# Designs tried in a protein design run: designed miniproteins, single chains. Part 104

Each design is a single chain, and the fold is of that chain. pLDDT is the mean over its residues in the fold that is shown.

## One batch from the design tools (miniprotein)

Design m3627
Fold by ESMFold2-Fast:
Formats: structure tokens, C-alpha cells, sequence
Structure m3627 (fold): chain A 87 residues (1-87)
């Protein structure tokens, strides 16, 4: 079921030890775009990753929708729980 598939995606995101692995779980984003995002995020290695959608939108090649998807994958795991529970 869709609920079971979303639960598996959540488990993979929670188990991911690197930001690259977390980004790999974003639906509809291809390998090349994920690599480009990972390179941009690496620029923040000393200061910490962007923690807001607005900061993520400033990354090269990241639009508003993609910034939201990255933010959810990295920081809003609880929001994935709410979506799964409603299904």
C-alpha cells in the first residue's frame, strides 16, 4: 500500500548516515541534480547545513519546490509521520 511504501521511505531517511543518502530518497529528483545539490551543501561543511527553506532556495539550481523537498528530507521527519498516519 502507499502507506507501507511511505513508511519504508521514512525508515531509509532515518537510517541514512549522510546527507547524500537522505537526498537520494527525494521523489522525482535525478542523480545529476542530487550530486549538484550535494556539492552546494558541501560549501556549508564548516558552518553547518542550511536549516531553512529560504536558505536552501539560495543554492545554485534549487527552486522553491526542490528547497521544500530537501528541507523535509533533512529536517521534517515528523511531518512524514503525520502524512503516513493520515493514510
Amino acid sequence: SLKEELLKVKEKILAAKTNAERLSEIPGVGEKKKAEISIELAKYAKSGLPKTVEELKKLKGVGPLLARQIYIALYQKDKLDELIEEL
Scores: mean pLDDT 62

Design m3628
Fold by ESMFold2-Fast:
Structure m3628 (fold): chain A 100 residues (1-100)
Amino acid sequence: MKLSPEQIERLKRANEVKELRDKLLKLLEAGDIDGAKKLLREEALKLGVKEEVIDRALYEGDSEARKEIARKGAGVIAALMSALSLGDIDEVIAVLKALK
């Protein structure tokens, strides 16, 4: 395999995003909004975001907390947290499906 380490890391990140998307779709299609929020919380914790920031972003509608998560490289997670907080679950599902 003639891939650079940076190319391998990019492919690994793309696969991790795909797995997160597939798990979120399964939870949201089952109506498990709390499970979807817990999954996003766990993924943000893995990126070194503090629990208090995650809880404000997911449960308190804090846009500054979501911006902090996005600055940690979790922009997709922050966007999904925002959409879930607005209650537009059908649009969240449509966006996730558009990602393949």
Scores: mean pLDDT 71

Design m3629
Fold by ESMFold2-Fast:
Structure m3629 (fold): chain A 106 residues (1-106)
Amino acid sequence: SKIEEVIKKIKELVDKRFAEFEEQYKDHPDVVELARLFKEEFNKALDEAIKKGYSKEEIKQKIVDLLTKFFIRAQLELDLDDPAVRALLEGVSETFEEIIKLIDEA
């Protein structure tokens, strides 16, 4: 389906952005590992949404919920003065905007 093709593009986008982040911030292994774990949780949530036959609106809501929980957790647990943490939060925010646009265009 068109939504499954869009989810594949979203996963490819996330993988590319994560690989770029990991290379740039390889000296911050704790931040890179948190980004990796978030990526894995995000991918599992998208797979579950496809398996359950979620609508575009339900998929967007699930993504918004996951990212909201991630931002809250990151702000509570991470040092926001660390440039790797700021880059992670900014990169996730920018990637999120692109993901929602891709889903809306599906």
Scores: mean pLDDT 82

Design m3630
Fold by ESMFold2-Fast:
Structure m3630 (fold): chain A 95 residues (1-95)
Amino acid sequence: AMTLKEAAKKAAEEILAAAKEAGQPFTAKVKVKVKVDGEEYEKEFVFKSDPSKSPLESAKEHAEIFLSTMEGIQDRAEEAGKKVEAEVEVEFTLD
């Protein structure tokens, strides 16, 4: 399994690549499965392109916020002496 930071980075890169290729308004659903000291948590994030921005600019902003948030979660868990493993799935849909 990947660390939460590694999984988040791959998801961010996938969203950016898809947004750049499509060049169209999109919805990205990111399913994050996190395992912290044997306990499993699932979270879903929904990112929609901002119609006032280019799809790529919107994707970059969402990716930066998402990556920063996931890194913060891992850092806090590590400071508490906990191990964090994660799997991330991205569903990218054109609007």
Scores: mean pLDDT 82

Design m3631
Fold by ESMFold2-Fast:
Structure m3631 (fold): chain A 74 residues (1-74)
Amino acid sequence: SKIDEMKTVVDQMMDQMTTTAKTKKMSPDQIQKETQNMINLVRDMMNTYGVPSSVQQQMINQIQQQSQQIIQSM
């Protein structure tokens, strides 16, 4: 499904951001900026795929929560 495809893409983006944050020792501000850029990109893709707004908000909330966990783990 398109939702499963989006989840795979988001999971890959989050893994890349986590790796980059740790290897480059990114600041919380840098992680927040990258997270916002990712949210904007993912929202645009979800709109293109016709993903329902409720599902979009759920995925965005998950991205924000995971980003906060990355910051807290550094």
Scores: mean pLDDT 84

Design m3632
Fold by ESMFold2-Fast:
Structure m3632 (fold): chain A 83 residues (1-83)
Amino acid sequence: SMRELEAEMEYGVMRVYLAVLALAAKKHNDQETYQQVQELGDQLDDLYQRYMAGEISESEFRQKVAELKKQLDALAAQFDAKV
C-alpha cells in the first residue's frame, strides 16, 4: 500500500542518515559518536522488524521512528559542534 511505501521510505531515510553520520564519525576518529550511531541503528532495525512482523501499528512505528530521529538529530548536532 501507499502507507507501507511511506514507512519503507522513512526507514530508508533514517538508514542513510545513520550511515552518513557513521562515516563522518569514522573520518574524525570519533569512536563515541560511531558507537552511539550503531546503537541507534540497532534500535531502528529492531523497530522495523517489529513493524514487519505486525507486532506494532504503522502509527506506533512512525511515532517511535520520530523519537529515534530526535535522538539522531541531537547526536549529529553534538558531533557538528566538535568539528
Scores: mean pLDDT 86

Design m3633
Fold by ESMFold2-Fast:
Structure m3633 (fold): chain A 88 residues (1-88)
Amino acid sequence: SLDEAIENAKKGLEYAKQGKVDEAIKYFEKARDIVEELGDPRLEEAARYLKGAINALKLYKKSGNQAYLDVAIENAERAIKLLEEAKK
């Protein structure tokens, strides 16, 4: 459900803010998979931001560069906002 996608994305964001990269990736991937399973074209932009957050976290894990963590957090916040707007 859309609510489940939002809750998983919010958990991912919480872990990302704590620097818990593997947990953050896990929850963002769950949120992405739920959004993709819903098959709503209006959610495609949110799915792209979730993928952006996942990719940025993978780059952060590889490089240790805090700029990638910041990008991941920003992408996740944008995804959550889009998902919440779609819920109205």
Scores: mean pLDDT 89

Design m3634
Fold by ESMFold2-Fast:
Structure m3634 (fold): chain A 79 residues (1-79)
Amino acid sequence: MVEMEGARKEVNELASEAAELGLEAMKSGDPEVVARGVGIALRGIGAAIDDAYGTASSEEALEEAKRAVEEARRLLEEI
């Protein structure tokens, strides 16, 4: 089994956070916030999938997941 240490574990945690923030955006009811939040959540989840299937390196997936979380937090702060 592959150990989920370092970047891989962090990617999964960040992907989960991005998904949770995206769900919060959906609850806002603001069309642009909902659309952006969902898109950001899907980017975070996509990074975890890419890492799991080897279509991106763990470091690349980690950076993308971090960006997704940052964008989601910024979006929620703007509303």
Scores: mean pLDDT 74

Design m3635
Fold by ESMFold2-Fast:
Structure m3635 (fold): chain A 62 residues (1-62)
Amino acid sequence: DEEVLALGRALDEAVQESRKAKENGDTEKAEEYRQRARDLARRLHEASGVDPGPTLAYLDEI
């Protein structure tokens, strides 16, 4: 499913960008990417049934 693969890639990118922003001390940018990643994780769950729990828990800590 092309949509599932695209959502997965977008989620990985959002998580990576959030981590980079946090490492640079840009807490506002890190939170923006974290919220984007949460939205993408939920959309991926709706489209594929993949449990977003581990990703959402990880995002709460970064």
Scores: mean pLDDT 76

Design m3636
Fold by ESMFold2-Fast:
Structure m3636 (fold): chain A 64 residues (1-64)
Amino acid sequence: SDEFIQVSETVLRRVDEKARELAGLDRNKYREIRNKLLNAALPYIDAGDVDGALAAVDEEAEKL
């Protein structure tokens, strides 16, 4: 459904925003952080839990 696509896009946008914030202009650091944040969110995305996915991204970002 369109809702599922929009939910996935919301999580991916949050991952990108946090990775860019933490990495600045460092492309290698951006890639590393983005992968860590996405991996933290994946179980929640698979479960359809967008709020849990966003929380997991924020929690993982705080560790970096």
Scores: mean pLDDT 80

Design m3637
Fold by ESMFold2-Fast:
Structure m3637 (fold): chain A 78 residues (1-78)
Amino acid sequence: DERLEIAIEAVRKLAPAVGLEDVLTDEVARAVAEFVVRSNPEETDPERIELLVLQLLLQLAHAGVRTPEEALAFLRSL
């Protein structure tokens, strides 16, 4: 899915900018991307997908997520 790939790339680019570089694994990047794509099934604009990824990453940062395991647990709680 092209939308999922765009979202994964957005996670990799934006996570360091919000202090989540130590949390960033392939599993976390995919989980964040899948959440964004599934929560916004009609969104096809790459720029808007990147904004939605940034919004979710800011929520993880605000929640004090520090490990990949904590990130996955947070996403499962949503």
Scores: mean pLDDT 84

Design m3638
Fold by ESMFold2-Fast:
Structure m3638 (fold): chain A 100 residues (1-100)
Amino acid sequence: SDEEREQLLNAAREIVNELKSKLNEVQDEELKKALQEALNALQQEINNNSLNLATLVRALGIYQVAVNASQDLLEALVKLQSESATVEDLQEALKLVKAL
């Protein structure tokens, strides 16, 4: 629905903003560059109302590896890769990124 789509886009925007705020925590320059490129692609998809969850998963996955994040974030990524990923799954990923 349009309401669910708007909620999904809002959650994705918050994840992008949170990851952008944490870019300086990424010590590996190659991973930092990869994350920046993924975030730029994700921002364009959000702005064009063409969000691809695979791009979001890629950005979160780069961040998870870069900061050696917990198993909880990896489990959230697996849920986002499913064909039935929900707004609640994105909100949980956002919460986990904020907690790092």
Scores: mean pLDDT 80

Design m3639
Fold by ESMFold2-Fast:
Structure m3639 (fold): chain A 65 residues (1-65)
Amino acid sequence: SEALGAALREELLALGVSEVGVQTTLAMFRSVLEGLISPEDAVAQLRSMGYPEAAELLDRRLAEY
């Protein structure tokens, strides 16, 4: 949802994630919601790109959904 995406963005910014990292995480989140990529693959890709804090937050939010 748009509201969940906005909340995720604010949490990523509060963690000090870069603008590129925030945009990448939100794109991964949308792809998961649309069934284009698995939650596990999205989280793994974020870690491999150097955004471990973003990966952990996304993993937690997807588990709560």
Scores: mean pLDDT 83

Design m3640
Fold by ESMFold2-Fast:
Structure m3640 (fold): chain A 96 residues (1-96)
Amino acid sequence: NVEEAEKYLKEAEENAQKGNLEEAAKNYVKAANEYKKAGPGYYEQAAKAYATAGQLYFELDKLDEAAEAYKEAGKLYEKLGKYDEAALMYLTAANL
């Protein structure tokens, strides 16, 4: 799970650098899903990856995908007890 997450994260960063924002966003979601599966020790990495995917989907005018990614990040921050970060993610999703 962590090795798969790191692979997808690298792919996402590479695609973002090349301006392939849709592929980057998809790979950030895949990385986040694998970090989430790896367990609570990786929830912060998962939340950050979902939030980055949300930002990229927003730049692409894919508002439903952006909102979903921000909500997933919010849920993970909430599980971590990071309520200010969770609130920010939920508000960002609601304001799209």
Scores: mean pLDDT 91

Design m3641
Fold by ESMFold2-Fast:
Structure m3641 (fold): chain A 55 residues (1-55)
Amino acid sequence: GKKVTAVDAVTGEEIEDELGDEVYDKENGVKGFYGKTTGKILYYHEATGKYIGVK
């Protein structure tokens, strides 16, 4: 997987993570990646060019 800096959606903390498997939220039609280091779901935020980590 690709190493990335993820920003926690709640705290705003920046953490190093690695992109794992793609996760698709079928209900909301959004795609994310499993964070291999944190176990969070990472969503790419195009406006900031960063990944946002959620639980």
Scores: mean pLDDT 75

Design m3642
Fold by ESMFold2-Fast:
Structure m3642 (fold): chain A 76 residues (1-76)
Amino acid sequence: SAKRQEQQRIARLIGYVLAVLGIQLQRLLEAKKAGDKERVEEEEKRLEELNKEAIELIKNEDLERAEKLLERELAE
């Protein structure tokens, strides 16, 4: 049904967004553990950018862009 397909689409979108944020939070925690202040500041700025992008992705229900964002985060 169309409703079930929409629910699955929303679940995938949320899953991709949470995965992206989780990867970035892990990088930030690793930088903090290493005591690298410059890297901590870079990872915090990246997290702020990703939070803004995540809000727009959810607001626009942009599954394709969320997938590409996850691919980009996994590559780095």
Scores: mean pLDDT 86

Design m3643
Fold by ESMFold2-Fast:
Structure m3643 (fold): chain A 86 residues (1-86)
Amino acid sequence: VDKKLEEEIDKIVAEIHAILDEIEALDPSRRELMDAAREHVEAVRKQAIDALKAGNWDEATKKYQELVTMRDLATRRLADLRRLAA
């Protein structure tokens, strides 16, 4: 029960959702893609939290790194869309 890692997981998930919301606001035609991305983020979050509750630190860390990769990809996509829109 590492509350700090659980808080970091929740924080990164909130950051990803905020980025996805901004992508959708800039390009509403991507709504279905953003909905699929939101579902995938929530599935990985659940897997990370379930691993933490089971005491599986290796799996929890792996799932957290997947969330970090997802945030970094979403951040790049948002930056690219902002450059194209301006």
Scores: mean pLDDT 84

Design m3644
Fold by ESMFold2-Fast:
Structure m3644 (fold): chain A 94 residues (1-94)
Amino acid sequence: GVAEALAVARESVRTLERLVELAEKAESDLERDALAALARMIRSVTRLTMRRLGLPEELLERLDALFERAIAHIEARDYAGARAALAEARELLA
């Protein structure tokens, strides 16, 4: 249900925050690109799971847009921007 959807979304935010920390500490672009690829996969799995668990479409689209923005910042090596987008996602899920 919606409660399970929100719990999964919160876990996805926490996972993406950990990926940002790892990307910032990464020593090579190969490592950073691998972490960005994992972030894209987390977004895809999260969107699919949220839809299946019945998260309202309006909330799902808002969350997905925030994850898209966070991933764009990760790909741009802007980790402050990524953290800001994830903080907005966390607040939306509170």
Scores: mean pLDDT 89

Design m3645
Fold by ESMFold2-Fast:
Structure m3645 (fold): chain A 68 residues (1-68)
Amino acid sequence: SDADNLAGAGRVVAGGSGLPLEVATAGARTLSPEGRAGLNDFYRTGRMSDADAAAMAAGGRAAAEVAA
């Protein structure tokens, strides 16, 4: 499901960035169309680009700042 896919990507980004899982997962939802294409590519190939991981982490951080 989309929720499971977002959680999976969130776990990878959280592990690499040190962000809480909820924050990293929220970052996945804020991705540009290019970032979402990279997310889909990750599930097909098991590869996540550094740019996609950084974009998810940045989006998650921004979402956390707005929520705080």
Scores: mean pLDDT 66

Design m3646
Fold by ESMFold2-Fast:
Structure m3646 (fold): chain A 88 residues (1-88)
Amino acid sequence: MEEEIRKLEAEIKKIVAELEKHSEISQEIAEEIEKRQPESDKEKILELLEELKEKSDKETQEVIDKIKRLIELQVRGLELKKELEAAK
């Protein structure tokens, strides 16, 4: 379990570093999420990202895929941390 959490944290860190290289596109996507879904839950944000992806160029689509993966990994990390706490 701790190994799995470490692996997820490493993947999250890698994706964050990749998103930093596309900072302008990442910022534009973040602003669009804030503008259209400021109070939305994760599911609504993921739906918005899919909608934006369909209308985007290839580079923006790759950034959106990385953001979606980051959200999925963060949710999985929270689930694993809860399991680890229960195992103590």
Scores: mean pLDDT 75

Design m3647
Fold by ESMFold2-Fast:
Structure m3647 (fold): chain A 99 residues (1-99)
Amino acid sequence: MEEEIKKKAIELAEEALRIAKKGADEVAKTSTDPKDAARATAAVLLAVSAVISAELGDLESAAEDVEAAGELLRELGLDEEAERLFEIAKKIRELAEES
């Protein structure tokens, strides 16, 4: 794994984490459903896992975790945030192919 590719993957995973945290904050303001709180928490934890995987050079796991976080945000009705996460996951997968 090249250092430059790994650095780009980490930056993308960190962006995914920022998006997931923003989505979780919005859910906390708009929903009292404990299932929504659980999904929002899971999305943030998946994004944290993606950052760790990217730092370890496991870009496939990083992309899968970002995509899973996106699916949870979509279930919460955060379609714009979910789409951004899917785009990030795609970019991480493209970086994995360059390694």
Scores: mean pLDDT 86

Design m3648
Fold by ESMFold2-Fast:
Structure m3648 (fold): chain A 70 residues (1-70)
Amino acid sequence: SVIDKSKVVNVPLTNTYEATLKEAEKAKDAKELILRPMPGVKLSEEQKQEIAKKLEEKFGIPVKIGEPIT
């Protein structure tokens, strides 16, 4: 099966909702976002999920937390 990965966009997860939102807004045609924590991000798992939920509500598409960018 061919998986169309063009609809899933990796977005850097930063220390704030506002900075992460700015990066997510660059993904104009995304059907799903995967937030990948940037090196040096000091967020709890709860804080990461809160940012993902806010972006999901803002854009109306699924938002997931992915593996950290190493």
Scores: mean pLDDT 77

Design m3649
Fold by ESMFold2-Fast:
Structure m3649 (fold): chain A 69 residues (1-69)
Amino acid sequence: MSPVEVAVQAIMDAVRAVRAGMSAADALAAMRETLRQAGVDEALIDSALREAERAIAHARANPDHVARR
């Protein structure tokens, strides 16, 4: 698997984890560890973490609120 594919999958997993109730800090820490274990370059890891932070912020600012049940 290419480093870019691993980074994209890790970003998606981090966003999913935050949506499921994990803190952004914990999700980003898990993502960093996964990318390091996969042998991804530190520069690409830092770039992927910045993209994940942006994706998490966008998901949190979702204008479509879940209906009250």
Scores: mean pLDDT 76

Design m3650
Fold by ESMFold2-Fast:
Structure m3650 (fold): chain A 81 residues (1-81)
Amino acid sequence: MSKVDKVVLAVVHAALALEPTHPELAAELRRFAQEILDRYEAGEISEEEAIKLALEKLEEARKRLPDDQALARAIDIVKKV
């Protein structure tokens, strides 16, 4: 599994956890994960840029939901990739 695959999976897992309570944010995170994967596969962004963009998006989401454990876990996974 590539680092980008791990990052995309972390964002998707956060979205799945948020879907019952915050469906709009979950949809936003799923769309973002797909966009990052598509841009990486197209050669438009590097692995480092994909990791940075995912971290920035998850930290933005956490500012809206500071006590969310799924977002905290996703951020921890992305930081350790």
Scores: mean pLDDT 86

Design m3651
Fold by ESMFold2-Fast:
Structure m3651 (fold): chain A 109 residues (1-109)
Amino acid sequence: LSPALQADIEAGVRDLAGSVSRVSVANLSSSSEEKVQKAADDLKEKSEKLRKEAEKLKSLGTEKDKEKARLLEKASELYQKASDHLLNGDFASAGRDLSEAMRLLVEAE
């Protein structure tokens, strides 16, 4: 996995963590709802990017590329779950999904 992709994902996680923390502390206002929606949308975009990268790796056909693709697909699924949990107000589950996704991305190199 490229350092640039990993850094982008880490930056997104940091931005999301700040947004979710403020929403939780603030007891959700209209502004906080907008921030949660933006965070959920960002996670969906990142999920789609990871899925496309996994598809490209699968087309390259090496054993290592197939393994990386599997890890990226699983991370993509976790980002989708995190987005759904945020929209449902389950910030704890969203955080757990994001932590697991990050671990998989690190494993992918």
Scores: mean pLDDT 69

Design m3652
Fold by ESMFold2-Fast:
Structure m3652 (fold): chain A 97 residues (1-97)
Amino acid sequence: GFDEMVDLGVEETRRAAETGDEFTAAVAAVGSASALNGSTTTLERSREVLEEMGLLKAAEAVQAALDTYNKLRPTVPTGRAVTLGVEAGIQTARKNE
């Protein structure tokens, strides 16, 4: 179910974060949430893990994805909001490299 997929996505983010690479961690966090088609829980938990591990640029990219998704969710289909959120997160990660 979604709970198991959230746990898996957060674990993938944690493993990517162990590399110490901000961009790799951001892409893993943002990309895993895309697979869940609208789960903010995975992004929120992944952001917390990244902040705890000191990967603040990666955490900022995840926050950009969350902000974009939450802004668009009320006016666009969930799948489109997820896609645009993922894109915003990746663009933020690229700017912070």
Scores: mean pLDDT 79

Design m3653
Fold by ESMFold2-Fast:
Structure m3653 (fold): chain A 82 residues (1-82)
Amino acid sequence: DTVRLSPELSELFGGVTEMSREDLQAWVDELLASLESRADADGYTNLAGSRLGEFLGVDRASPAEARALLAAAIAAHATPVP
């Protein structure tokens, strides 16, 4: 099961235009674990000036907020390949 990435999502992957849904989900899971590990004392990770922050339209996110934002963004930016 392959998905085509929008130009905006593709930039997060160094210009990769298509990937498996499995690889995309693995990236999301790893990213969320990384954000949780890097969270500050109030439970947020600073995303200001990052490609991820630019893509999601936020300067900071908790892991729960990032999960919701990533789910919405992937639905908008990853299209199933027939």
Scores: mean pLDDT 82

Design m3654
Fold by ESMFold2-Fast:
Structure m3654 (fold): chain A 81 residues (1-81)
Amino acid sequence: LEAVRAAIDEFAETVAKYNPEIAKKIREALLKYVEARQTSPEDARKAAEELSKYAHEAITKAGVSPEELEQLAARIVAALA
């Protein structure tokens, strides 16, 4: 749990250097996904859809590198395993 929150915070801080509003939305969606994934499949799916939307906005509107976002996402997945 501590490792997951640290990975989420690192993801959000990295995006915040480009756009703090998008970073806040990504952080909120990541926390919702992590909390919901074992208790509410529907809420987890909705959170994943929001993450996909905000990740796309981070790349297209804020100029974040897709490669950097992929690496940050991989750290969260590893922390969840």
Scores: mean pLDDT 79

Design m3655
Fold by ESMFold2-Fast:
Structure m3655 (fold): chain A 61 residues (1-61)
Amino acid sequence: SNAEEVVKYAEELLAKHPDIPEAARQAIIDHARRLSKTLPLEEVKEHVERAIRVVANRVAQ
């Protein structure tokens, strides 16, 4: 299922951002699982990348 692939993708990207709090990491993973039910894999990956960028930028500020 696409859900498992998007979760692995999110986990790999989140591994590059150790400063992101666990609650935010879990929220991004849960969001990816929900999106995988309605959106194509490529679009879910784009949403995950955007969410991680937004959270990482907020933590850095």
Scores: mean pLDDT 82

Design m3656
Fold by ESMFold2-Fast:
Structure m3656 (fold): chain A 72 residues (1-72)
Amino acid sequence: EEERERASEVIDEEFLREKPQWIADGKEAIERGEKEKDTSEGVAIKVAGYLLLNLPPQIEADRARREAERAA
């Protein structure tokens, strides 16, 4: 979560200055199947940035629905 918060802050500033390379790098890391413990801090931040920028609010809605379904 700390990495997600940091990535969001970095994305807010650097994304406007740089191209959306964070999205590309994050997507590539996910496709490579980088494990959490094997993922460097830089890669982890890029992955978090990719998720924050590319995941629509629908993912949050889906997660909430899953939790409600689990509670049933």
Scores: mean pLDDT 53

Design m3657
Fold by ESMFold2-Fast:
Structure m3657 (fold): chain A 84 residues (1-84)
Amino acid sequence: SSVVASLRADIAQLRTIWDTLSEEQRQQVLDALYGHLTALPEVGLALAPALAALARAYPEDMLPLIDRLSKENPELAERIRSLL
């Protein structure tokens, strides 16, 4: 879907610029990702490879997000962890 394609591209772009972001900006991005993934659970599984790539690069930021997702979408959290 166009939503999945757009979110996948955004996550890929985030991975390239993550090191340029402040701690507060990273937290804002993580909160936005959490909101999208909990509002659109049907698209989350298609994003798991992109989210796993971000988590491999930035585990200290991404692992807490994955832990939060475990409560609302345990299938997505498990899929991301399986790709780590």
Scores: mean pLDDT 83

Design m3658
Fold by ESMFold2-Fast:
Structure m3658 (fold): chain A 82 residues (1-82)
Amino acid sequence: SYTVDVEVDGETFTLTLKEGRNVFTLRGVEVVVDLSGKSPKEILLMGIGLILQGIGLELEGRTDEAKALKAVGKALMELAEK
C-alpha cells in the first residue's frame, strides 16, 4: 500500500492506496477507484480525470464532492509518479 498526504483548497487529506479496488469516504462523499491491472500511465490519466470532474463540480457549487474527487485524483497522480 501507498500512503500520501494531499492538499485541496487549504484542506489536507491522508489517503492509503492499495492494489485493486479502493473505496474512500471524504467529506461524506464515496469515491471508488479500481487500480487492478492499471499501468502508471493509466493511473495518471485516472487522477487527471478525477481532478477535471472535481473542477466541474466546484463550478456547480458542489464543494464536498469537488474536494473528494480532487483529493483522490491528486493521490493517484502521486502514486503514478513513484
Scores: mean pLDDT 88

Design m3659
Fold by ESMFold2-Fast:
Structure m3659 (fold): chain A 97 residues (1-97)
Amino acid sequence: AGELAEEAGRKAAEAGRLAVLSAENQEEINLGIAAALLGAGAEFLARHGKTKEEYERAAEDAIRGGELALKAARSEKAKKLAKKAIELGKKGRELAR
C-alpha cells in the first residue's frame, strides 16, 4: 500500500512538472503546479506514514494529482505518467483498506 502510494505520488508530481513546462496558458500552469504539489505531498506522506489512513490519504492525493496533471498535459510522456499515477494510486488505496 505505502509503496504504491509513494510511486503514484512521485509519478503525479513528475506529470505535473511536465504539464507546467508544456503549458500555453495560466490554467495549465495552475493545474500542473497543483498536481506537482499533491504528488510530492502524497510521496512524502506515503514514505513517512505508518497507518492505513495515512496510506489511503496519500493514495487519494496521488490520484487527484494525476487527474489534474492529465487535464493539463500536452505531451504523451506527461499523459502516460499521469495515467500511471492514477492506476497505482487506485491500487494503493484498495490495499490500504
Scores: mean pLDDT 87

Design m3660
Fold by ESMFold2-Fast:
Structure m3660 (fold): chain A 80 residues (1-80)
Amino acid sequence: DKTKEKVVELVQRAFEEVRDLLSPEQAKELEKLIERLKKAKTLAEILKVVWEIAGLLGRAGVPSEFIADFIAEVQKVIDS
């Protein structure tokens, strides 16, 4: 699914940009969420994992503006 592949790419880019803000444990949790995202079969499953990722980034202290921009890019891919 092209949509899922683009969402995975967006999450991987976000991970690289915020890697230094994540603890090793949080980075491992995000990697597990990316693997769940790759296995997602429905749009609802993709959205659930994306919101779990946003929650993890928030708990890690990633700036709210970065998280908002990330969600907006994901929404743009889904709406296309």
Scores: mean pLDDT 84

